Designed miniproteins, single chains, continued (2). Designs and how they scored, part 34

Each design is a single chain, and the fold is of that chain. pLDDT is the mean over its residues in the fold that is shown.

## One batch from the design tools (miniprotein)

Design m5224
Fold by ESMFold2-Fast:
Structure m5224 (fold): chain A 62 residues (1-62)
Amino acid sequence: SREEVREKMAKLAEEFASTQKLTEEQEEALRDAVLETAKKLDEGTPGEEALAELEAALAALK
C-alpha cells in the first residue's frame, strides 16, 4: 500500500512536470510538495489523504 502510494505520487509529479515548462520557483515548490507529502505519509497520514493534499498543492501551482 505505501509502495502503491509512492508510485502514485511519482506519477502525479511526473505528469505535472511534463504538462508545462516549470520555472525554478515552481520546481522548488513541486519538490517541497512531494517532500511534505512523503513526510505526512511517514507520520501516519492515510495514503488517500496524502495524495489528495499533494494533488491540491500541485493544482495551486498552476
Scores: mean pLDDT 76

Design m5225
Fold by ESMFold2-Fast:
Structure m5225 (fold): chain A 69 residues (1-69)
Amino acid sequence: SMAAQRAAEIARLRSTLEQLENHKKVLEEQIKKAEENGDEKKVRFYKISLEAIDEQIERVRARLAALEA
């Protein structure tokens, strides 16, 4: 049914969002460690990864908002 498909997609997106938010926390910790070690290359790399994760979080949140409307 359409309702079952929608519920499954919402559940998948919520799981994806939780994984992305957890990954973001790990990246923020890695940035802090790299900054403490003066590793400018790692800081830049992790900040680029963090920007990509933030964009993915925004897309997942937008899709969830559309499905729950």
Scores: mean pLDDT 90

Design m5226
Fold by ESMFold2-Fast:
Structure m5226 (fold): chain A 65 residues (1-65)
Amino acid sequence: SKSEIARKIAEITGLSQETVSRILNRYGLSEKQAELLLTAVEMLKNEGREIGKSTLERLASLLRS
């Protein structure tokens, strides 16, 4: 579900689940687009990159239809 995706992104990024959910809703991401965002976040974290609110919003903007 979109809620579980938001929770996983929050756990990886250290952001609140509420903040992540607001970003997903603000950019109008579908469940599939939210899954792609989770994958991108996991990849960036694995590379040792810092993922703050600004970076997450930029990624969400790129993935929106």
Scores: mean pLDDT 85

Design m5227
Fold by ESMFold2-Fast:
Structure m5227 (fold): chain A 78 residues (1-78)
Amino acid sequence: SDEIAEALRRLASYALSNPEAPLEEINQAVRDAADAARRGDVEGTQRAADRLVELSGKNRDKAQRYGDRLVQATRQRA
């Protein structure tokens, strides 16, 4: 859904803005989140979203709002 795609894009942008976050871990977490959300896997989406929030470093609090939106949008699909 557009809501899932937008939330994931925003969440990923915060992780990518963190120079301390390894790019390979960000790419893997984005892939995991997209795949889980597409399958309606709420638990998998939550785990991947939590990882992207962690990778967002100082922007964690801002990233969390998009992680929450991603999980909620996935619940609506499940």
Scores: mean pLDDT 88

Design m5228
Fold by ESMFold2-Fast:
Structure m5228 (fold): chain A 86 residues (1-86)
Amino acid sequence: EEVERLLEEARQAIRELGTAIDNGDVEKVKEAADRLAEIANRLRQTPGAKEEDVAVVEIALAVLYVASKDNPEIRKIISEALERVA
């Protein structure tokens, strides 16, 4: 239940991050990226969470980092979130 809840929160945060990137909304990118890093760290501490569960968050951040190539400020925020997750 806890793992499933955190994964649903992660999916929501990934959608929010993608929308914020499309809008160039740096503040919302930071909020969504920070939330995603917190969810990944909580997954690492949750009994029953698998390495694969955290890897989903890492992969999503990496894909969105590549998608943000035209915005260095947004890329920096996502890179910092990736460092917190890894």
Scores: mean pLDDT 83

Design m5229
Fold by ESMFold2-Fast:
Structure m5229 (fold): chain A 66 residues (1-66)
Amino acid sequence: AIEEVAKRLMKLTGLSPEKAKEIAEKVVELLKEGKYDEAVELLVKETGLSREEADRILVLAALHLL
């Protein structure tokens, strides 16, 4: 989950591995708590990605958590 999200963030945004992993860890924690909207908002704020792109990343993370 964390590694898959970090890899996707690096590919889409060009973020460093360290920053991508930090964002991925926060996002996965929010998903585990059922805070989907907060996870979307965090991704948009931290990366500048659209809400649609953020949603696709969260679906990927959720599939790896199931």
Scores: mean pLDDT 80

Design m5230
Fold by ESMFold2-Fast:
Parts: sequence; C-alpha cells; structure tokens
Structure m5230 (fold): chain A 92 residues (1-92)
Amino acid sequence: MSKKELEEKIERYEAGIKNLESLLAEDKTDKLLIELAKAYLERGKAYYELGDYEKAKEDYKKALEILEQVPESNEEAQKLKKEAEKELAKIE
C-alpha cells in the first residue's frame, strides 16, 4: 500500500472510530465495543505500516482497554485481544 493510501485508510478509521464512540455514548453494547476495538486495531496496523510505531502502540493499547469491557466468554473479543497483544509485542 502506498503512503497516501495508508494515510487515507487511517482517516477512514478515524471517522469510523468517532461514529462508533458516538453510538456507544447512546447504547453500550458488546457488539459496538468489539467493532470499536477492531477499528482501533486496524488503524494501529496502518500506523505500523506507515512507520508510526508510537501511534500504533497507542491504538493497540486502546483496543485492549476496550476489549477488557467485553465478557471473557465472547470468543470474537478474545481473538481480537490475542491479535492486539501479538501486534503490540512486535513493537515492545
């Protein structure tokens, strides 16, 4: 992916995150928390590809923080948590 394509992808995730945070302010559901965590994780990956490791770390840590609010019985949330921890370990 080109630098411009990565920057445009990051801007789309930023818009998606703001929309999901607005929805969560009205109704806090596990589905919206998972979607928000996934958006942060994907934006973090885009920052990593761009070489912005500090912003990537911030997004991965934010994804993990959000996923802590979802029950441990939620298999999708546990998979995302493992992925975020793996991505964070590449930088730390």
Scores: mean pLDDT 86

Design m5231
Fold by ESMFold2-Fast:
Structure m5231 (fold): chain A 69 residues (1-69)
Amino acid sequence: MTEEERQAALEGARASYEDAIKYAKNGDLQKATNLAVAAALHYSAAGQPELAREAIRKVGEEIEKAKKK
């Protein structure tokens, strides 16, 4: 992977993660889950498995908060 490709993957991961959190807070659990998986895959592809795990964990926390009505 080129450094340019790696930076693009990290930017894509961050954008997907931010959208996942937004959808989780809005109660769109399916879209939040799909975006969280996309963010994790992009972080892993960029060589950041720790960020991938953190993204899944944080989105999961927001999903659980949204379920408590």
Scores: mean pLDDT 82

Design m5232
Fold by ESMFold2-Fast:
Structure m5232 (fold): chain A 83 residues (1-83)
Amino acid sequence: MREEMEELAERFLELAEEAARALQAGRLEEAQRLDEEAVEVGRRAVRLAEESGDPELKELVRETLARAQAIMAEAVAAREAAA
């Protein structure tokens, strides 16, 4: 379970970084697709953490979500500044 959670967290951050890069490059359709995929992976991670009852896994998911939100917020701010 922890290994599965780590894989999901890694994939979630990878997708967030790719979405941020696509957004900054003006590839809005690609950014939206990657964001949708990231949301799906994130929901899966949240479900696993809740089902586990493990506070360490819940913390890992919380930290990962916060990290991904920060990445996307920076990308959105950069896009707005470019407009």
Scores: mean pLDDT 80

Design m5234
Fold by ESMFold2-Fast:
Structure m5234 (fold): chain A 104 residues (1-104)
Amino acid sequence: SKADEIVERIKKAKTALEAIDILVDYLRQGVSADDLLEVARKLGFEEAVETIEELRKAGLPDRAIAVAGTAVLGSHLAEKYGEPTQASDALGARLAPLVAELAS
């Protein structure tokens, strides 16, 4: 599945920035909220799973859920790799154009 592909690539990442770049690249390619939910479950990021499910219940568009899900997953990856500040700044910069697109 697409989620299995994403998880395997993230597991091979050496740094938080590498893992975030992989995740954002899939987001740019149009990864679905369902694929990101499966990625979160496979990685054991329970808070990311809960956040994605809550956004789905709120009736947000798939793309908005995918962007938000990527942000939460990226934050957990940054924490896991011990690079929270630098990786968080990079995540925000990479997501800013995609967040702006959601305003239309």
Scores: mean pLDDT 83

Design m5235
Fold by ESMFold2-Fast:
Structure m5235 (fold): chain A 61 residues (1-61)
Amino acid sequence: SKEELLKKAEELERQAVRAWIDGNYPEAAKLLREAADLYEKAGFTEQAERVRKSADEVEKK
């Protein structure tokens, strides 16, 4: 369901923050891109775009 997709996306964002704190930037970027894909599937295109941009910024580190 849409609600399950959003919950999973939020879980992935939390995992991405943990990876970032641990200095694992490639993992953080990967998790953010996975979250963005779930937001896209849920119909939250603008949220997906914001999260994907965050992933790009993290990957530059």
Scores: mean pLDDT 86

Design m5236
Fold by ESMFold2-Fast:
Structure m5236 (fold): chain A 72 residues (1-72)
Amino acid sequence: MEEKLKEILEAALAGDLERARELALELLQENPSAVKEILKVLEEAAMRTPDPAHRAELAAIAKELQELHEKL
């Protein structure tokens, strides 16, 4: 789990938001209890990115994951 969280952070910081989303969804499906940790990683990436477009996309991904988790 920690390794996958690291990959999500690295993808998000590299601007590969599609990969960050894909990895986050995979981890959420495998371990729904990890939602808080996934959201925290996306928030950390948003705080560390200087790009406002990347920040907005990370917020959209976080919202998608939170909505999906609420349906589980």
Scores: mean pLDDT 81

Design m5238
Fold by ESMFold2-Fast:
Structure m5238 (fold): chain A 59 residues (1-59)
Amino acid sequence: GAAEKEKILEEAERLSVRYVLRTGDEEAASAASKEIEEAVNAGDLERAREILKRLEELV
């Protein structure tokens, strides 16, 4: 539902900030955030969570 989509996007923003602080790679963080947003827009919450998990592993 909408609440689940918002939570995924909130986590994506949080992890992207931490990734930039850790690596300095704003381009990679932006690309990952865009992939998560596209997956959410497509209704593919499973894919969005997979991308989030990959980001989480890097922070």
Scores: mean pLDDT 80

Design m5239
Fold by ESMFold2-Fast:
Structure m5239 (fold): chain A 84 residues (1-84)
Amino acid sequence: MSDVERARELLREAERLLEEGRIEEAVRLYTEAVNLAYRARDVDLIREALEGLKRALRRSETRRQILLAIGGVLRAIGALLDLE
């Protein structure tokens, strides 16, 4: 399994978890997808993960959820800037 294939699987699983309200788990998987997409130098996958993290942030209800989602967003932005 390639990093790209694994990142795509994590994005699909993260979207499902987010729909179920499992925000912390969704953020964790989106962030791992960012890491794998960054290793693969796949800017489009990082952007997809960033959009998922932004949705997770908007759905966050607890301080912990908000901080985790912000951390994921910042990681995705950092990855995009590094691949510039």
Scores: mean pLDDT 88

Design m5240
Fold by ESMFold2-Fast:
Structure m5240 (fold): chain A 67 residues (1-67)
Amino acid sequence: TAAAVAALEAALAKNPNNVDLFILLGNLLEKLGKYAEAVAAYQKALALNPNNKAAQNLLAAAEAKLA
């Protein structure tokens, strides 16, 4: 829900380096059909941990939805 996205954004404001929160935010944005915003969330997760395979796979899948 939009309320869940707002709650995660508030959590990220307090913990801006939490990779798992960025992945969770991306997953919720995808459920809302907001693939471009989901891509941005996964890119932030990968900026913090480039070797996160889950985020790499989720980013590729979300980018494919935009093509």
Scores: mean pLDDT 81

Design m5241
Fold by ESMFold2-Fast:
Structure m5241 (fold): chain A 84 residues (1-84)
Amino acid sequence: SMAETIKRAEELIEQGKKAFEEGNYEEAVRYYEEAIKLFESVDPNSPKLGTALANLAEAYAKLGDEKKAQEYRDKALAVYRASL
């Protein structure tokens, strides 16, 4: 169901946040990318998708990938604007 998909995506975000706090930025990227795919399948204009994209951008920034960090920041902003 849509609700179960959202719940799974939120659990992946929490796993990504834990990996990020532990300095495991590549693992954080993987968790956030999985969560983003689930949110996109349910509601591509969800503020939760925007937050997941913003978290992914910060993980890429920590990995030194400034180009991907900026790309995902821009995507997060576009989703937030679409949710208004």
Scores: mean pLDDT 89

Design m5242
Fold by ESMFold2-Fast:
Structure m5242 (fold): chain A 64 residues (1-64)
Amino acid sequence: KKIEEYEERIKKNPNDAKAYLELGGVYLSRGELEKAVQYFKKALEIDPNNEEARYLLEIAEKAL
């Protein structure tokens, strides 16, 4: 289960920006926009130059 996999990665390494990015993507695909925004913001906090996270954050915020 992808969500559990990414949650476990975050528990082991709280600075795993990719795990936050992937979780945000899962929540975005489920229409859970507020959760998607929170995870994309966390990914950008860890990796500020992540263009994918910035792009997906803009999409999720526009959809709110």
Scores: mean pLDDT 82

Design m5243
Fold by ESMFold2-Fast:
Structure m5243 (fold): chain A 72 residues (1-72)
Amino acid sequence: MEIEKIIEEIREKARRLTAGLVATKAEQGVTLSEAERAALEERIFQALLEDKAAEYEAKGELEKAEALRAAA
């Protein structure tokens, strides 16, 4: 339950960050395709998962860290 909730929260954060970056790029004259947006969102999601996994690993919660990395 905890890991599933964390993954869901990270995915939601990745979606919000991606939307903000896409809007900023559009203001700068750069329009991302749907595929480029999806790729950017996935990269942000993976980066956020790794940050969270590293946090758990630093606390000695290796099983939680491994579960988060497996979800990437």
Scores: mean pLDDT 81

Design m5244
Fold by ESMFold2-Fast:
Structure m5244 (fold): chain A 72 residues (1-72)
Amino acid sequence: TPAVERAEKGAELFKKGKEILKNAKNREELLKGIGLILDGIGLLYEAYLEAKGTPDEERILALAEEAGVDLS
């Protein structure tokens, strides 16, 4: 579903952002990492709200948890 696809994208961005943040050596890299983390959380949260009360809710929560985001 579109909500699951959004959650998958959000989880991907969050993971990428965390890796960049972990390895950041300067302000530019730190801001890039933070930006991706925030974008990822935003997409996961939007997907969660769209799927709330549907069978996709459990899948989206699982995708978020695998990435390291607790939406519950």
Scores: mean pLDDT 86

Design m5245
Fold by ESMFold2-Fast:
Structure m5245 (fold): chain A 71 residues (1-71)
Amino acid sequence: LSPEDRQLMEVALSLLESAVRSTDPAEAAALRETALAVAGMIRDPALRAALVSAIEAEDLAGARALVEAAR
């Protein structure tokens, strides 16, 4: 896994964590959209697809497991 893809995965996870913690629906939506955009930059197509799916499902545990497996 490239250092760039690893960094993008960690950034996307942090944005998803912030979205889940946000009490403002507009802020949460903006953070989720940003997390999806960042995940979409991942070059590994399998990891990109898996992380995008986890973010769309708001599956924080799944997203975190993907990032931990990539470390």
Scores: mean pLDDT 85

Design m5246
Fold by ESMFold2-Fast:
Structure m5246 (fold): chain A 77 residues (1-77)
Amino acid sequence: EKEKKAKELLEEIKKLLEKAKEALEAGNYEEAKEYLEKALEKVQELEKLLKGEEPPEELLEKIRENDELAKEVADLM
């Protein structure tokens, strides 16, 4: 159950980051920021679920991607 929930949260994070990138490319910076904030919420939920366990490499990659996109959006606003 927890393993399935973790996979679902990771997929949600990936989709939100895709939407953030699309919004950023379209010049919709506020929309991109909203998607990044939602992705961060899902990251925090997944981190709580995995507390005491080593985070999967893919999650760490998505966290880095979110941080990079958030900085880019902030610089372009």
Scores: mean pLDDT 80

Design m5247
Fold by ESMFold2-Fast:
Structure m5247 (fold): chain A 74 residues (1-74)
Amino acid sequence: SPAEQLLNDFVEEASLLMGELDAAGAAEANARLQAIIAEYKAMVAAGVPEAEIIARLKEQHAAFLAEVAALRAS
């Protein structure tokens, strides 16, 4: 599905970005990624329309990038 593909692309990108952080930053970024994956699974289980899941994943992607930028600045 488009939503599953978007999540898979996001997980691959997140793994690369976390590789650029120190151990503490990578752990914090991974905790956020796991929360995003858990929310995705909950939305799928609840029957949320795919367009809404995609919109939420895009919002979470932007938030994840902002958190990684903040962790790099620390």
Scores: mean pLDDT 87

Design m5248
Fold by ESMFold2-Fast:
Structure m5248 (fold): chain A 57 residues (1-57)
Amino acid sequence: ATVTLTLSRADREASIAQVSKALGLSKEEAERVVTVIERYMAERGVDSVTVTAGDLS
């Protein structure tokens, strides 16, 4: 099943924890993924995004 995550710029640590748990990644790997997603949100002027696990790996 595809895991869907809603990530917010207001809570980076929660976003990292969600990505780490959903993808089985270390905190360091999850931080890299969240950094890419935050850049995406900044470029599009949005404060949150919904992503699937397949989009994060």
Scores: mean pLDDT 74

Design m5249
Fold by ESMFold2-Fast:
Structure m5249 (fold): chain A 71 residues (1-71)
Amino acid sequence: GAPAAPALAAANSSGAVADVSFRVDRPLGADVRVRIAIEPLSATQVRATVTAFDARTGEELARATAVVTVT
């Protein structure tokens, strides 16, 4: 259901980022596909994982993970 997406986006923009980890496996220079996975941990915490892939090969190029606490 599409109606939930604006509320989640607003929560991400208003929340404080508690923990961030970042990994880059290769330089980004080709066609890139980005996947965003959002996992609710509690009523006030969300884990967001952003993964960049080569759009042609599906190889993972970069990953970032953040835990956001809404205060």
Scores: mean pLDDT 60

Design m5250
Fold by ESMFold2-Fast:
Structure m5250 (fold): chain A 98 residues (1-98)
Amino acid sequence: SLSREQLEGEVLIAIAAMIVALLKKAYEQGKATPEDVKRAADIVERLVDEAEKLGAISPETAKKARELIEKARQYADEGNVEEAISYLEEAVDLLAKA
């Protein structure tokens, strides 16, 4: 059975996945900007922080997710929205496996 903390963590991870999926869809429609990627990265990072505080993910998983999110920010700063989104997808995939 899921604990409350495990369920809350699962919901946070699902929200992160939904945000990245919506950003990907916006990109495919020619509507995603570097600023949209940075906003998504900020939200996903807050969700990672909350999931770590709940004990839903390990500190090691949280650290790896933050490194991927920072890579996404770097590519967004360079105007490479496609590569930036791919790193956010990797971060969400990592969280889902935890």
Scores: mean pLDDT 90

Design m5251
Fold by ESMFold2-Fast:
Structure m5251 (fold): chain A 62 residues (1-62)
Amino acid sequence: ALYRVTIVGDRPGFTSDGRLIHKGETFTVTDVVFTEDGFVRATTVDGRQLVAGAEDVKIERL
């Protein structure tokens, strides 16, 4: 399945290539994992890992 992850909170996330991701940015991802410590980890369709606070994201199934 594909999902859309949107950063909706004021805390930036980051990608595995070292980019900070900010409020209003959206990513298409293949998998979404909620971590026990309050983060979301997702794999983008281009193979990057995305990490953001679980309360700072909206996730939609495509």
Scores: mean pLDDT 83

Design m5252
Fold by ESMFold2-Fast:
Structure m5252 (fold): chain A 65 residues (1-65)
Amino acid sequence: SSVQQQAQQLRQQGLQETRDRASRIANEGLDQGLSTDDVGLRVQEAVAEGNAETDRRVQQLLQQA
């Protein structure tokens, strides 16, 4: 169904967006002189937020179906 196809696309896009954002945060943190531990924490938070956002988008789509 179109809804299932769109859900898959949202999950794939969300994963890509989250990975790209996490990489950017890591690089910026290191450039700013943050420790690897601090960078790791920020990356973990960004991944958690990205996954939650993707889950919300998917749930909204499925609830409208």
Scores: mean pLDDT 86

Design m5253
Fold by ESMFold2-Fast:
Structure m5253 (fold): chain A 61 residues (1-61)
Amino acid sequence: SPELALRLLVHNSGVSEEVAREALELAKRGASIEEVAELLVKHGGLSRQVAEGAARALYEL
């Protein structure tokens, strides 16, 4: 569910709810894993490796 994906991003990766919502909205619009990961790096402060894992998980949930 979108709510579960948001919770996992906030609690496990330390991303703010605002950035987590932006990532989810981008994924809903059909953005690539790479585009979502880039947003998480630039606005969430995650490393590229962590951001790619988080973005991939967002599409699997």
Scores: mean pLDDT 78

Design m5254
Fold by ESMFold2-Fast:
Structure m5254 (fold): chain A 76 residues (1-76)
Amino acid sequence: MEARERALKLLREAKKHLESGNYDEAIQLFEEAAKLDPRLKPVAYRLIAEAYKKMGNEEKAKKYQEKADRVTRELE
């Protein structure tokens, strides 16, 4: 199966887990999606930062927000 199709499915599943409060599972799925399709890094890293912020982990939230900003600038 195409890596992009799997990455998009993982991204959608991760988003559902994020909305349900399953933050650790959402983070893992977002990282897998970004690894399979680097084009998804900006959105995946922003959502990982959101998950860490909701978990109260401000340090990791900041690190992933910085990663998202960096890859967004590269793709613009």
Scores: mean pLDDT 82

Design m5255
Fold by ESMFold2-Fast:
Structure m5255 (fold): chain A 73 residues (1-73)
Amino acid sequence: SDMIQLILEQTEQFLQEVEKLVKEGKIEEAKKLLDEAITFLKGALKIAPEEMKPTIEEILERLEKLKEKVEKA
């Protein structure tokens, strides 16, 4: 699906932006962006088509793992 590919590309860009904030020492800003994205995706997962749910769940897992890493930094 073209939509799934677009979501994956946007996810990689978002992760790069978060990593940049962490490298710049903007830890609280990085945490806020991750929390906002996680909240948004949890809402999206409730209304998403079945074909998109596995992709959204995978992205959520990646974001939650990154949040744990950022919180330990």
Scores: mean pLDDT 83

Design m5256
Fold by ESMFold2-Fast:
Structure m5256 (fold): chain A 73 residues (1-73)
Amino acid sequence: DLLQQALGTAEAELKKNPEDPLAKAVKEVVERLLRGEEVTPEEARELALKLGASEEQARQVGEFAEELRRVAE
């Protein structure tokens, strides 16, 4: 439920701004977790940076991934 809500929020943001790197990173992290893949906070941060997020946004994505890992267990 939380993963599906996060995915829906990220998809809604991408419909408003398709190039939003934060929303792209959040969507990718959630999709990986929904597939049962492990996403570390560091990997999530690197993904966000690769998608064009700022260092601050990448840190937020890493923190979000850590929070979701605890919920998805």
Scores: mean pLDDT 79

Design m5257
Fold by ESMFold2-Fast:
Structure m5257 (fold): chain A 71 residues (1-71)
Amino acid sequence: MEAEEYVEKGREYLLLGSKAYQKGDYQTAIDYLNKAAKYYELAAKAGHPEAAARAQEAQTLKDRVAAELKK
C-alpha cells in the first residue's frame, strides 16, 4: 500500500473517532483513534514526511478520551 493510502485511511479513522467522541461514545472513539494512529505510523514507515506527527495527534486525542473514561 502506498504511503498516501495509509494517510487517507488515517484521516478517515481520525474523523470517525472525533465524531464518536462528540457523541459521547468514548470506547468507539478510542477504537477509531487507535486505527488512525496505526495507519499514520504505517504511512511514516512508508516515507510520508509528516505522518509521524499525525500519528502523535491521533494518540494524543485517544489519551484524552481514555482519561475521560477513567474519571
Scores: mean pLDDT 82

Design m5258
Fold by ESMFold2-Fast:
Structure m5258 (fold): chain A 80 residues (1-80)
Amino acid sequence: STNSQNITSGTSSGDITSQSMIQQGDNDTAQQFDQMIQQIQSSDDNTSSVLSQQLVDQSIQYSQQYDQSVASQIQSIVDS
């Protein structure tokens, strides 16, 4: 995207910090995945295999971190 928007505010509910961190994490994750894909495309078969495995491993790790963040938000609502 050519429109780099640094979103400084999400909702007025006071969860701006948590939402900002999630959005920044998504941007950073997308850039890392894009860079790895480019490296895979420019690499030989052996390097491509290693990078593909790393991409899969990071995808799983980020998915787990996202699930934990969502669970924390749900718990906060329940505890309210």
Scores: mean pLDDT 59

Design m5259
Fold by ESMFold2-Fast:
Structure m5259 (fold): chain A 56 residues (1-56)
Amino acid sequence: DALRARLDALVARIRELEAELQELIRRGASQEEIEQLRAEIRRLEDEAVRLAIEAS
C-alpha cells in the first residue's frame, strides 16, 4: 500500500513534468533546460519501474 501510493505519486509527477517539458519546447526554452528536465523525467521513470516491481 505504501509502495503503491509512492508509485501513484511518481506517475502523477512524471505526467506533470512531461506537460512542463512540452510547454518549454513550445516556448523555445534553452537546450540545457530541456535536457535537464528530460533527465529528471528519466530518473523518476526508473524509480517508478523499480517501485512497480516491488509493489507487484
Scores: mean pLDDT 84

Design m5260
Fold by ESMFold2-Fast:
Structure m5260 (fold): chain A 66 residues (1-66)
Amino acid sequence: ADELLAKGGELLRQGKPEEAVEYFKKAIEKDPKNARAHGALSVAYDKAGKVEEAGKWLRKAGELTS
């Protein structure tokens, strides 16, 4: 699970946010309660220009950390 988050983070550093989205989605599929994966997916969507999706996943991350 953590290896998918690490790979997604590396892709974000390489300027490949659309590819990072795929890895963060896989992390959430493995652990649907992983707030860190939801937050990371939000960041990846924001960097990909998907601001509405970014806001949606950021709210889900907040709900999991409450």
Scores: mean pLDDT 80

Design m5261
Fold by ESMFold2-Fast:
Structure m5261 (fold): chain A 72 residues (1-72)
Amino acid sequence: SNAMAEQKALDEARRHVDRAEEALKQGNYEEAYKHASEALRLVASLPEPTVEQLDVAARAAKIYLEAKEKLK
């Protein structure tokens, strides 16, 4: 496994979740949706489910669904 690349992808996903959460709080639903989508894409690329990956995925999915609903 390329553990360094996997850790980098997870760290990038966390940054996207943080940005998505902030965007959602500000009512920037398009930005929240974009960042949550990118976080989900990054964690989906990781081969082994860890507690950290599942936490990031759950947070990203929550923001994705909320932002998507607000954009209707």
Scores: mean pLDDT 84

